# Designs tried in a protein design run: designed miniproteins, single chains, continued (5). Part 39

Each design is a single chain, and the fold is of that chain. pLDDT is the mean over its residues in the fold that is shown.

## One batch from the design tools (miniprotein)

Design m17333
Fold by ESMFold2-Fast:
Structure m17333 (fold): chain A 84 residues (1-84)
Amino acid sequence: MEELIDLLEDIGTAAVKSGVELSVEIIRDEQGNIVEVKLTTKEGKTITLTPENVDEAYQKLIDIAKEAGYEEFVKLLEELRKQR
């Protein structure tokens, strides 16, 4: 749980520092547990983060950022990944 929130805060910080706009949707179960986080870029690309797919979803975010030309955002995401 904390891992998804910490990752989302790190991604948000990187996006703000690089001037990238992301829409965030947090989905919770009936117990209030975060089961899904959806990140959508300005171009309409959506990445879905779950506790089970964090590494795969993070790589997809980097790939989408590279395709969009968000070089500073990619650099910040890769540095954050080294700290985990």
Scores: mean pLDDT 78

Design m17334
Fold by ESMFold2-Fast:
Structure m17334 (fold): chain A 86 residues (1-86)
Amino acid sequence: SEIELYIAEMRRVHERTVRELEQAVADKASVEEVREIAERGAAEMARYYTLAQAIDPNNLEVWREHNKLMDELLERYKQAVAALKS
């Protein structure tokens, strides 16, 4: 289904964004660059979430997956910022 495709795309964006955050920490990038990476990933996941909601606004699976991925991204972002400030 199109909804399954959008869930898969949100997971792909999350996975790529986490890898980019880990690479930024390894490269000793700025906190500003880490923020930009996280914001870009969050915005891209939000776009797929919006597309899924346009098909079925009551789909709890899409809502749960989006919230889970956003919470995980926020934690990874906080870890990256903490690592760069150490």
Scores: mean pLDDT 90

Design m17335
Fold by ESMFold2-Fast:
Formats: structure tokens, C-alpha cells, sequence
Structure m17335 (fold): chain A 55 residues (1-55)
């Protein structure tokens, strides 16, 4: 269902955010930058899905 897809994408964003914080703590700026790009992409997909579902 759409609700399950939204929940899964949100959980994926939280997991990526956690990994991003770990990369920052380790001084791994390359990995941190790659992860933030992935988070931005996933957030846009989540937003697009919400707008299509509730517009």
C-alpha cells in the first residue's frame, strides 16, 4: 500500500541519516557527502509520492 511505501522510505531515510552521522564522526567527508545526496533524493521521492497521493 501507499502507506507502507511511505513508511519504508521514511525508515530508509532514518537509516541513511544514522550512517551520515557516523561518517561525520569518523571524518569521512566523501562518504558523508554521498549519503546526504542519497537522503536528498529519497526525500524528494517521498515528497513527490505524498503530493500525488494527497493532491
Amino acid sequence: SLTEELRQKFEEMLELQRKHMEALANGDTETANALISQIKKLAQEYKDLLEKAYA
Scores: mean pLDDT 84

Design m17336
Fold by ESMFold2-Fast:
Structure m17336 (fold): chain A 97 residues (1-97)
Amino acid sequence: AVAANRAAAEAQLDAFVDEWLAKHPDLTEEQRELVREVARRLYERFPIAVTPLYNAKNDEELEKIAIEFGLLSEDLTPEQRELAIKFIRLLLTGKEE
């Protein structure tokens, strides 16, 4: 039951990521891998990361929290950071910006 529920949740997350990436064909392969990695890390850290991220009052605070939870690398370009933050907000709110 637990393993089946985890597989179903991971499949739903992967489907959501693939659908969102399909709407953004202008993204580089590196940016696509970044989005997938962020989604995977958020899922793995979901019980501890989701509440702080959801309570972030602005993109700067959200970025700081994402770095602290290992969702983002400090070595990302500004363009990669904006993309990752936008995607994290989409996952938290369920709405595109």
Scores: mean pLDDT 72

Design m17337
Fold by ESMFold2-Fast:
Structure m17337 (fold): chain A 68 residues (1-68)
Amino acid sequence: STQDVLMAGARLGVLEISRAVREIADGPLSPDVQAQWDSLVAQTEQLIAQGDVQGAMQMNDQLAALVQ
């Protein structure tokens, strides 16, 4: 649904902000971690475009784990 797509996109946005806040506090992520992040973001956006909201949410959880 449109609401589920918006929720998946909003969660991705919150994760991007969380990464930015962490980089302000701790310095930039390593290039390797940045590459992994960018790849996971691209995959998440593709899943949202396909309407796979559950897959997108699972990828959002992987993004969260990557920056912990």
Scores: mean pLDDT 83

Design m17338
Fold by ESMFold2-Fast:
Structure m17338 (fold): chain A 80 residues (1-80)
Amino acid sequence: MTERLTEEMRRLVEEGRYEEAIRLFEEGLAAGIKPDGETYTLAALAAIKAGDLEKANEIANRAAADGVMTDEMKEALDKA
């Protein structure tokens, strides 16, 4: 469920566990979960904070393709 994924990812990001948040996001995608804009934003922010700009751009491109690109995600990428 997207809501449960979002809550768990938010907790990991708040704890500074960025790589685990990215892994959880990717596991969710593999399980067929369709993330919402908040979930994609959390994943992109985690990738930026982990220093993985290639992963952050990949996540943002997926969000755009799914029609859930957020202004927060765009701003975070512009600063990275």
Scores: mean pLDDT 80

Design m17339
Fold by ESMFold2-Fast:
Structure m17339 (fold): chain A 89 residues (1-89)
Amino acid sequence: EPLEEVAELLYLGKKLAPKASFEGQLTVVKMLIDAGAIETSLTVEQVTLLLSRLSPEQIEAIKEAMNLPDLEEAREKILKVLREATLSP
């Protein structure tokens, strides 16, 4: 599922660049997708489109989730925010 892949990519960004800002982590992930260094069915454009549906409040919820110590809890919380964004009119 594209939303599950986005959740994994966001978490990978934090794992690879833990000292970077959220935007910096996204830049690293997009660079790796463009370079073909990550196995994903999503293009940079598709990731950007999905994230563009998020409100500032939803982005903050994702940032908070990415700060959780439990990996699975963080991934599930990110996925929930992304699913809610997809269903918003």
Scores: mean pLDDT 74

Design m17340
Fold by ESMFold2-Fast:
Structure m17340 (fold): chain A 90 residues (1-90)
Amino acid sequence: SKALKEKEEKAKNTIKESRAILEEFERVASAPNGALPEGEVGEKLLELFREEQAEAAANGEKPPAPLGVATRPQKKIEEAEKILEEVREE
């Protein structure tokens, strides 16, 4: 069905985008000052950090440190892989 195909394409795109963010994060984490990269990759990392802060605030929890953003792309990959498995069974 169209809905099944759309779910598969979204999951594949999430994996590709999250992989690119992880690669850039590893480069930044190795920098002496831990500065975010300029441009689109830096903006995506900042967006992930803001989302995680908003989620923590909604749950009444202390916002995570910026370094914690590194785990979010990996979690998105794992969630997207589960969606792909579900799509394959339908």
Scores: mean pLDDT 66

Design m17341
Fold by ESMFold2-Fast:
Structure m17341 (fold): chain A 78 residues (1-78)
Amino acid sequence: SMQDVIDQLSLLLQEFAGRLEAAVAAGASRAELEGLLAEFEAQIDALIASVADPETRALLERIRRLALATARARLDAL
């Protein structure tokens, strides 16, 4: 269902945010932080690719853009 897909995306977002902040706190290199962002992007892309419903897919693509923009802004603020 759309709800199950949104719940899965929410979990991915929470796990990524936690890993990113833990890495920042540990003094991770820019390359390591970029690697975390690339892994997260791949996970979201895989989830979107699994969705056949066009409306759900469009919603996920909007959330993907916002999440990646937010993560990039966070990295650029370091």
Scores: mean pLDDT 85

Design m17342
Fold by ESMFold2-Fast:
Structure m17342 (fold): chain A 78 residues (1-78)
Amino acid sequence: REKLIEEIKKANPSLSDEEAEEIVRGGELLPSLDEETKKELQELHAKYQAENEPSLENTIKVSLEIAKKIIEVEKKKK
């Protein structure tokens, strides 16, 4: 887990420790989401990718946005 956080921060040094942890947490929570929510997140990811020029930095930025959405959905599932 710590190794993944370090790798993410190395790819985008502008990320805080908290933001890098959110990306890792989003990935950890993704398998627990229902298939409909996963499909919506894939569509959102594709939209963000289309709006940003492909680069490692933009990929990490998009991953952070998707991770935040995953965390939000998990909290709201009530």
Scores: mean pLDDT 69

Design m17343
Fold by ESMFold2-Fast:
Structure m17343 (fold): chain A 73 residues (1-73)
Amino acid sequence: SEEEADRLVKEADELEKQGKYFEAGVHYARAGHLYEILGRPERAAELYKRSADYFEKAGQTEMAEAFRAGAER
């Protein structure tokens, strides 16, 4: 649901404030997947891009590249 996706985004924002970049990336990716299922590809792409940025900050380069590529498609 959109409510569930928005909750994940809010949780990701709180994790970012705590410097928990990997966990924030996971939450943004899950929210992106939910928006994709909801037929909101533009919002999903934005969230996948945010996920990629946070995976990169967490040192997860391979994971960051995968989500960055997904956001561009």
Scores: mean pLDDT 82

Design m17344
Fold by ESMFold2-Fast:
Order: C-alpha cells, then sequence, then structure tokens
Structure m17344 (fold): chain A 96 residues (1-96)
C-alpha cells in the first residue's frame, strides 16, 4: 500500500464527507417525493452537486453520466454504494 500524504488524506476526507452529505439529502428528498418526476429531479440535483464539487476540487469538469439504460432505482443503488464506500474510506482515514 502507498502511504497517503496529509494533504491527500484531508482532500479524501472532504470528498467522502460531501458524498455522504449529498446522499443523506437525496434520501430525505426521495422520502418526501410524491412522483417519479420529483425523484428524477432529486437524483439529477444530487449528481450535479457532486460533479460541481469534484470539478472544483480537481479543477477540471466532471460529469457523472449514469447512462440512458440505467433506471432511477439503479442510479439510487449506485449512489448508495458510493456513499457506503465513502463511509468506509472516512473510517479508514480516521483509524491512523
Amino acid sequence: SIPLSEEEKELLKEVAKKVLEAYKELQEKLAKAKSEEEKKKAIEETLKKLSDFLSKVFNEPVQPEPGPSLTLDDQIELLEKLAKEAEKLLKKLEEE
């Protein structure tokens, strides 16, 4: 394993925290959504928030394209898996 610098660890912690925050906001919006259109909007807003954050962090455009073949449920499952990995990363970085 390659040791991360302190600056890289802090950057990864911030990325992981933003992913977890965005996913929590998405879960709250999905719980309140009364239509498929509201769910789609919540997912699109979450993806835009994450891509805007990553573009700012890496100083380059990031556009997560889920692809036209993915259902809304598939997109939610992918975001859930991303959030789970972000949580694991945060725990690993804190257990130094």
Scores: mean pLDDT 73

Design m17345
Fold by ESMFold2-Fast:
Structure m17345 (fold): chain A 93 residues (1-93)
Amino acid sequence: MSPESIESVKKNLIEGLKKAIEALRANDLETAKEILENIILSIDNIYSLEDDEEFKKELEEVRELVEEALKAVDANDLEKAIEHVEKAIKILE
């Protein structure tokens, strides 16, 4: 991707992650899980099409944090889920 395309993709992922935090804070676990699962699918699609090695590494780290957030949601550990999502946002910023 061009640097401008990467920036747009990062902004879209950050928006999705922020919506997941909003759902988690509202105790809407079904919506939060759907958003986080859709983010993983988006990351996998972006990763398969991406040539930028630095951005691919960021995507891999974000994917791992989103998977840990999903595990925390399943364990009903909302504070831990939010922490993992906030760390994912920080990587993309």
Scores: mean pLDDT 86

Design m17346
Fold by ESMFold2-Fast:
Structure m17346 (fold): chain A 88 residues (1-88)
Amino acid sequence: DELLERIRALMERIARERLGLSPEEARAVAEEVARRLAAAAEKAGAPEEVLELAARAAEAALAGDYERADALLEEAGRVAREGAAKKA
């Protein structure tokens, strides 16, 4: 999935540029985050919408806009919960 690769790449950049992790640590963290997001999205009723919101949150965090990143992550969580509830 191109969207998951985009999220992984953004998380790797955040880990390197904002958290100061080494390239190896940043790659490992980004892969783990992408893996967990993929598993969570699979259970959501609107996985593409959840992943798109997560990608936008990562972009906001990379830009240093943590308030916007937090708001986008909260929206992603809401969409995921509503999708999961509809599946039940």
Scores: mean pLDDT 75

Design m17347
Fold by ESMFold2-Fast:
Structure m17347 (fold): chain A 78 residues (1-78)
Amino acid sequence: SMQQTILEFRIAALLSEMWVLLRMARNGKIAPEDALKQMEARYKELEELLKDPLVPESLKEKAREQAQEILDELRKLS
């Protein structure tokens, strides 16, 4: 459905933004504490999207795994 496609696109976009934040922090382009605040906001938005029953369970699992890995890597930089 169009609604499912929009949700999947929004999930992919949030994960991409989280990856960009991690790379910016690793490259010293943003302070780790500022990157963490922005990351936590995106993680919260991601979890809200993943509550939607239109999102396939396999995608929910993969998205949570990727987001957690990114967040854990960012926390190691702080």
Scores: mean pLDDT 87

Design m17348
Fold by ESMFold2-Fast:
Structure m17348 (fold): chain A 68 residues (1-68)
Amino acid sequence: SGKDAAQQLAADIREAVRRHDLSEETREGMLEIADRIENGFTPSQIIRRDPSFADYLSLAARLILELE
């Protein structure tokens, strides 16, 4: 497949944000993660640099599973 798994993860995060009524702070945190993934950072690298993003990433993973 010509699709990058990182690009798909970023797209799934953006879709989860669009489908849920999130606080502005939570929305901004999740979109920041999506932006960093699109720019070549892994989730592990993002959390290592900014541990506060761990909660946003965990919530994003949960919301993505609920998109089914």
Scores: mean pLDDT 80

Design m17349
Fold by ESMFold2-Fast:
Structure m17349 (fold): chain A 61 residues (1-61)
Amino acid sequence: NAAAEAARQKFVDDVETALRRAAELYGVDIAEELGQNILGDPSLSPEAKARIEAALAEVRA
């Protein structure tokens, strides 16, 4: 339903924001660890995984 789709989209947006903020405040290594922990979640959709991986690549640059 629309509410579940919005919640999934917000989760990915929040993760992207958290990864960028973690890199800014604590450094890339902390953002990397956070991102890898999230990517280990088997319930994550392939689209969400791709977006989180892209955010980590941006943080590493």
Scores: mean pLDDT 80

Design m17350
Fold by ESMFold2-Fast:
Structure m17350 (fold): chain A 74 residues (1-74)
Amino acid sequence: SEMSPEEKEEAIKKAIAALKDPSSAVRLAAIHELSKFGKEAGEEAVKALEELVKNDPSEAVRAAARKALEIIKK
C-alpha cells in the first residue's frame, strides 16, 4: 500500500529473477513476496511459478509455488 506502481513492478521483476537463485531459501522468499502481490504479480510470475512446480529440486519450493499460484490465479 506504500509502494508506487513503479516500485511494485520493480519488486515483482526482482522476485521473478530471484526464483532462479541457487539458494532454495532465496527462492522461497521470492515465492512469498510474489504471493503478497496476488493478481498484481502478473502472468510472467505465474509462468515462472509453474516452472518451479514442475522442475524445482526442493519439495518445499514446489509446495510454496503451488500455494502462491492458488493465491495469484484467484
Scores: mean pLDDT 85

Design m17351
Fold by ESMFold2-Fast:
Structure m17351 (fold): chain A 84 residues (1-84)
Amino acid sequence: EKKLKELEEKANNTSEEELKERAEEALRKGDKEEAEEVLLIAAIKSIKLAKELIENNEFSKEELEEIEKAIEEIRKKIEEVLKK
């Protein structure tokens, strides 16, 4: 699947902060397709990092709660788009 491979390569080569800023800019412009792609890449990077840090007990309870909230917001937005 070409799209998934491209997203993984972009996730490896682009910083998370850069992707988040770009995604927010795209959302402000109303460029939904661009915002979706960069947010997906950022989510992939963040989820992989969060998983590793959780498994290594690197996160505090407070940090885990903040990560859970961020993931929940992304999940809700995906659900809204899917269920129109």
Scores: mean pLDDT 71

Design m17352
Fold by ESMFold2-Fast:
Structure m17352 (fold): chain A 64 residues (1-64)
Amino acid sequence: MSREELLEEAEAAERQGRRAEAAGDLDKAYSSFLLASWYYRAAGEEERAAEAERRAQDLKAQID
């Protein structure tokens, strides 16, 4: 995947995570933000990856 394709996928996963979180689907929100973090990291966007990963971990704490 190109960097542009990775960023598109990351932003799509991030939007899906936000929608799932708003709907109270914490498991789906967690998975979506974790996926977004992976795509951001693959794209070289370390700060955005860290933010998405932190959001995922915060959600995991609520599930536990």
Scores: mean pLDDT 84

Design m17353
Fold by ESMFold2-Fast:
Structure m17353 (fold): chain A 65 residues (1-65)
Amino acid sequence: SMEELREKLNELLMRGAEALDAQDSAGLQAVADELYKLSREALENGDEDLAKRAQAMADFFRALA
């Protein structure tokens, strides 16, 4: 489960980068929402580092949306 959460973070970061390059505000918002959900899932699994990274990236993409 922890490995799956880390893979999901990587996939979401790639999708966020693609949305940013495309200037896709709706796409950035969707990625940010999924990253906030991932952050919460990471906290439930005890991975505070992953949770902090996911939340920081969610905040970043949301600010650019």
Scores: mean pLDDT 88

Design m17354
Fold by ESMFold2-Fast:
Structure m17354 (fold): chain A 74 residues (1-74)
Amino acid sequence: MPSGNERFIADLEAFRKMLEEQGLLSPEMRELIDRAIEALRANDTAAFMATLREIGAMLQEMKAQGAVIVPPPS
């Protein structure tokens, strides 16, 4: 979805800043967010979707450890 990539990149950058501000940005999460941004810039939908699943799994783990997870926009 080339026309949506700029907005998604901005959302991922905002999400990274939010996690950093809350002290929740692990090196692993940072790498996953950076990979998602790179996949969007490369228009690599398969890599982007794989990275989003990995981010989702890490967010579930963080939630289990007491982190507050912001729900995705409906």
Scores: mean pLDDT 74

Design m17355
Fold by ESMFold2-Fast:
Structure m17355 (fold): chain A 71 residues (1-71)
Amino acid sequence: SQQQLEELRKQLEQLRRQEEEIRARYADDPVLLDQLEALAIMEEYTGTLVTELARIRQQIRDVERQIAELE
């Protein structure tokens, strides 16, 4: 429904904001941020989501999939 689609879009915006907040916590250490990004990518391939970054990105993908299925 249109209402469900609007709610999912709001959830997506909040999740993307949370992803930015996670990355921002490491902005003072670019080496650590790069390591976190590499680990999150590896976790996506293995399916074992340990980092907050990998988990939030999985939630973003799940919501994007739900939006696509309703469109």
Scores: mean pLDDT 85

Design m17356
Fold by ESMFold2-Fast:
Structure m17356 (fold): chain A 69 residues (1-69)
Amino acid sequence: AAAAQARHDRLGELSVPAVKAANKAFKETLAKYGDDPEGEQKAIDAASEAARQTLAEMRRLHDEVERLR
């Protein structure tokens, strides 16, 4: 539990949109797999992936816009 929060918080320090995406994925996955002992790990993995994808997409869009401007 504490490790999941620490990992999520670390990702959050990089970007607010990534934090929101991670929080949403974490809550939705945890609700779906709450009765599964591995549910917390699945929620952590889903949150990390959502944050990573959000950061990558934002970075790509920013770089593309700057290249065109």
Scores: mean pLDDT 69

Design m17357
Fold by ESMFold2-Fast:
Structure m17357 (fold): chain A 97 residues (1-97)
Amino acid sequence: GPKEEIEKLGEKLKKSKDPEEAKKAAEKIVEIALKHPEASKLGIEKLLEAAEKSKDPEVRKIAAEGALEIALNSEALSVEQQTGYALRAIGILLDLK
């Protein structure tokens, strides 16, 4: 199901050393999360985990950008959750400068 696919893509993203592979994985997580409201929280949490724990700065940037996209566009998250996730993603992006 959508959540299982996000978990597999999240592990691939976290371990990726290829920015193009990471971008494709992140884009799929965003697509699934926005199409399946029940998977939105899992999608953003997996993207934020990759953004914080990946050793590759480009992979971390890609993951943080994906997390921000879900936070801004998901109808499944409360305003408080959207704000918290968006600020966390923005903080990561600012630290990567």
Scores: mean pLDDT 86

Design m17358
Fold by ESMFold2-Fast:
Structure m17358 (fold): chain A 98 residues (1-98)
Amino acid sequence: MKRELVRKLLEALEAGKLDEARALYEELQKLGVSDSQIAEMIAEIYEEEGKLAKAYSYYLLVAIQNKDFDKALEYAEKLAEIVPDMDLDAVRETLAAL
């Protein structure tokens, strides 16, 4: 149920339907879903679709939100394997600043 709402939110965001995305976000908040839980479910949806670069980006955001810098670095390194222009040193500096 909650993942279905997150999938609809993701579809609305990708389509640029900001009013629909906002309504879905408010419904998720009403259900007690945190922003980090929404990002984690988005990551899971992209992973299931084989969109690993997008999946790892959202897992990285979740790790940052949770102050889990070891997990954040792990996902940044995984992302760098598939996105060659990724600046890992910039990511490490950003994590150190949080």
Scores: mean pLDDT 76

Design m17359
Fold by ESMFold2-Fast:
Structure m17359 (fold): chain A 90 residues (1-90)
Amino acid sequence: DEKEVEKVKALMFMHSVLQQMAKRYEETKSQKDAEQLRVAQLGLQIMEELAKDDSKTVDEIRAALNQLSQAIVDSKTDPQKALEQVQQLG
């Protein structure tokens, strides 16, 4: 159904982001890339928990994905603030 499709899309997106961040960290070994990877890891964990909760609406899943996506973007300039944003969703 539409809700399961949105959950799958959200999880696929978060897995893709995690793979990109992990590859970047493996190439650079930089502190900043390690911090961005942590934001992506926490974001995936939160999305996995939301996906298990059948009480969540399609709109809530989309809102969470949009917030997590924005936090990933923000982590490029301020990973600490991005981490706090992701923690507030979980």
Scores: mean pLDDT 83

Design m17360
Fold by ESMFold2-Fast:
Structure m17360 (fold): chain A 67 residues (1-67)
Amino acid sequence: MENALKAARDAGEKAAYESLKAGKPVDSAIVTGARKGIETGLANGASFDDAVRAAAEGAMEGVKKAL
């Protein structure tokens, strides 16, 4: 479970960061990060609620690092 949430955060962070570095707006980067984080968390056995929280945390961190 903890590994699944870490994977969700890391995936969300990377996707949001790469989206912003590619010149996408912040809103688009957050959505892209959240989607990738949720997909990764669910694939690794996280619950939907936990995957959503981890993905949101990752996406926000990716945005902060890209700015």
Scores: mean pLDDT 84

Design m17361
Fold by ESMFold2-Fast:
Parts: C-alpha cells; sequence; structure tokens
Structure m17361 (fold): chain A 99 residues (1-99)
C-alpha cells in the first residue's frame, strides 16, 4: 500500500492513474478488512491538501471508494463523486474531510 500511495505523488500522470486504479482494486480485494480500509482512508486524507488538483482528484476518488466499502449505505461517497465530476474539488474535499 505504501508503494501505491507514493506512486500517487509521482510527477508522471500515467503512474498516478495506475496507482489509483490499483489502490481501488486492492481495497476491493480487502473489503472485509475494515481496519485496513480505515488506515488507507486516513493516509489519503493528507493528500487532499495537495497543491496539485490532479493528485487531489485521484486521492478523493480512492477515499470515496474506501469509505463506500466501510459504509455501503452512506450516500456521501456518491456525493463526493458527483462533486468531482462537476469539477468542484473544494466541495468534494470538504465532504471527504467530514467522513
Amino acid sequence: VDELLEELLSPDRETQVRAARKLIAYLEQHRDDKEFLEKVREKLLSLLDSPDPFTQELALRVVAAAYELLHPDDPRPAEIMRAINAGNLDEAKALAKEL
């Protein structure tokens, strides 16, 4: 996980996208490990303060995916994804910090 988190900070955009996809797949493989999902969510919250909007968007997508697995009946992950798709990263970030 730490290697994939480091790759999210890569200057190479293709590496960042691959890391985000691998992280989401890895979360799905460990969906029953609530402690692991929560730990990944906590580590990714620091990336929401990234000065790079692209890195911020990828971190938000992974945070939303992790929280959806932790709390499948919670509507907030879907709200975060809607904010991202609308180009409103500040709203998505605020919602993610309230999780």
Scores: mean pLDDT 79

Design m17362
Fold by ESMFold2-Fast:
Structure m17362 (fold): chain A 109 residues (1-109)
Amino acid sequence: TLDAAVAAVIAALGEIVGPLAAEMFAFRMEQLKKIDEAIKQGKEKALETLKEVQEASKRKLQEALAQGLPEANDAQIAALEARVGEELAIIEAYINKIKEKLKEILEEL
């Protein structure tokens, strides 16, 4: 199932690049679900939720970088930062795709 696959990826990320990267993956999946649900509720709710997800993603990046890895070397820290950045870039790309789709639908109405 999708939930089982997500849990497996979270566990694997925790082992490979640390618990924070696994947390960022979980955060990404949660935010994508929120956007999908908001779209079903109409334009105003969808746009509000996209803004909230963008702000939450920026805040989550700041929190993730602030926590650090106390026992990690520079290479491990750099790998974690890169992974966190990748997860947030995926969220931002998805937000941009949804904004373009909403714009198309609204301009054609």
Scores: mean pLDDT 61

Design m17363
Fold by ESMFold2-Fast:
Structure m17363 (fold): chain A 91 residues (1-91)
Amino acid sequence: AEQAIRADGHATLLALLTKIKKNYNQTLTDADRAAALAEFDAAVERNMTVYGVSPERAVAIAVTAVLLRVIGDLIQEEIDKEREKRKLELL
């Protein structure tokens, strides 16, 4: 049961990450997948063992946390690209 919930979380996370990265003109690489799944598994374990939440809530929180981190990184990359573009326009 718990393994099935975690497997569904993995599938949901990867599907959402693929869609999000595509919206930013990026591809979800095998390295990105491995890193995201490792971060997800660590977050689920922490949520269950440290914060005492149920597996269903732990998985939902972990999916949200990983997605927010990836979105934050992508927004920062866009800010950095726009900043570089503006520097070139001032030269």
Scores: mean pLDDT 83

Design m17364
Fold by ESMFold2-Fast:
Structure m17364 (fold): chain A 59 residues (1-59)
Amino acid sequence: SAAAEAAYAAGLAAAKAGDYLGAVRHFQRSLALDPSLEEARRAGREAAARAREVDPSLA
Protein backbone atom coordinates (compact mmCIF):
# COMPACT_ATOMS: atom_id res chain seq x y z
CA SER A 1 0.00 0.00 0.00
CA ALA A 2 1.05 3.63 -0.46
CA ALA A 3 1.01 4.11 3.32
CA ALA A 4 3.33 1.12 3.89
CA GLU A 5 5.69 2.38 1.16
CA ALA A 6 5.71 5.88 2.68
CA ALA A 7 6.56 4.45 6.13
CA TYR A 8 9.34 2.35 4.58
CA ALA A 9 10.76 5.41 2.81
CA ALA A 10 10.62 7.37 6.09
CA GLY A 11 12.56 4.56 7.77
CA LEU A 12 15.27 4.69 5.10
CA ALA A 13 15.52 8.48 5.48
CA ALA A 14 15.84 8.18 9.28
CA ALA A 15 18.57 5.53 8.91
CA LYS A 16 20.50 7.74 6.47
CA ALA A 17 20.35 10.53 9.06
CA GLY A 18 21.73 8.14 11.71
CA ASP A 19 18.43 7.96 13.62
CA TYR A 20 18.29 4.18 13.87
CA LEU A 21 15.70 4.12 16.67
CA GLY A 22 13.42 6.33 14.57
CA ALA A 23 14.13 4.09 11.56
CA VAL A 24 13.03 1.00 13.55
CA ARG A 25 9.71 2.66 14.41
CA HIS A 26 9.06 3.61 10.78
CA PHE A 27 9.90 0.08 9.57
CA GLN A 28 7.62 -1.42 12.26
CA ARG A 29 4.79 0.87 11.05
CA SER A 30 5.44 -0.20 7.44
CA LEU A 31 5.33 -3.89 8.42
CA ALA A 32 2.12 -3.39 10.42
CA LEU A 33 0.52 -1.91 7.28
CA ASP A 34 1.98 -4.58 4.95
CA PRO A 35 3.24 -7.74 6.74
CA SER A 36 4.52 -9.18 3.42
CA LEU A 37 7.03 -6.35 2.91
CA GLU A 38 10.20 -8.38 3.60
CA GLU A 39 12.47 -5.39 2.96
CA ALA A 40 10.95 -3.54 5.91
CA ARG A 41 11.44 -6.60 8.14
CA ARG A 42 15.11 -6.95 7.16
CA ALA A 43 15.78 -3.20 7.34
CA GLY A 44 14.08 -3.07 10.75
CA ARG A 45 16.37 -5.78 12.13
CA GLU A 46 19.45 -4.00 10.74
CA ALA A 47 18.34 -0.64 12.17
CA ALA A 48 17.71 -2.24 15.58
CA ALA A 49 21.23 -3.72 15.56
CA ARG A 50 22.68 -0.30 14.67
CA ALA A 51 20.65 1.37 17.44
CA ARG A 52 22.08 -1.08 19.99
CA GLU A 53 25.65 -0.35 18.80
CA VAL A 54 25.10 3.39 19.35
CA ASP A 55 23.26 2.93 22.70
CA PRO A 56 23.93 -0.41 24.44
CA SER A 57 21.09 0.28 26.93
CA LEU A 58 18.68 -0.54 24.07
CA ALA A 59 19.93 -4.17 24.03
Scores: mean pLDDT 81

Design m17365
Fold by ESMFold2-Fast:
Structure m17365 (fold): chain A 90 residues (1-90)
Amino acid sequence: SNLEINRLIGQRLAEFGKQVAEIKATNDVETAKEQMEKLRRELIEEASKTLPPEVVKRLEEMLEENLELNKQALDIDPSLGPQLVFVPRP
């Protein structure tokens, strides 16, 4: 069901957001960007092992969008580092 798919994606995005907040709190801007990119790749790799391809594709798109927003926030104002994770729409 779409609700179940959105919940699974939401759980993975929540994991990403939590780790991104830790990365931003403990690293300089450039290192944080590198660590966030690494985390995105690792989460997609893990998801690819356990989730259907359609769910993985949607998760990949949302993680990429969230990563880009977090990188932009760091460039504008590093104090905005802890960004909230986007909730997937049904």
Scores: mean pLDDT 74

Design m17366
Fold by ESMFold2-Fast:
Structure m17366 (fold): chain A 62 residues (1-62)
Amino acid sequence: MSKEELIALGEEHDRQLRLDEPAPIAPDSPFRELAPDATSATFDEIIAASIAAFEEQRARLA
């Protein structure tokens, strides 16, 4: 049972890692093409940059 339990735990961990990746990416999605193998971090950086630009615009307007 220990070996089978470890395998099941590993599979669950792998499944959780896959779920942690961007949900909107479909297998044939252009987003998949834009971020092959280096997905979440790159998108996170783009989003962070967009938020920073928005905050700068807001500060200028205020």
Scores: mean pLDDT 59

Design m17367
Fold by ESMFold2-Fast:
Structure m17367 (fold): chain A 107 residues (1-107)
Amino acid sequence: MVEQIIEAVKKGDVESAVELMTQLLNNGDYDAALQALQKMGEIIKETSDPKVLRAALEVADVVLRQSDNPALIQAAKQVSMEVLKRSEDKELILRAIGNVLRAIGLE
C-alpha cells in the first residue's frame, strides 16, 4: 500500500493517492499511513513538479480531515509546510496554508 501511494504521488495521480490513503485510514493502518506521509515529505524536498506537490498536498488534506491521530496530523502538517516552501502556485500555497492551520487547530 505505501509503495502504491508513493508511485501515485510521483505520477501526480491525485485520485489514486487519495483513495489509497483513505483505505489505510479506514483500515486503521496508521503505521503505513505515517510511513507514506514521511516518504512524501522526502519526495517533496527533491521536486518542484506542481503535479507531485499537489498530489502530496491532497493526501495530507485527507489525513487532516479524517484522522485525529497526533502523529499523522504532525506528519501531514510537515508535508504541507514542505509544499508551501517549494510551490510558486497560489492555489497550492493557499491549500498548504489551510492544511497547516487545520493541523494546529485554527480551522
Scores: mean pLDDT 84

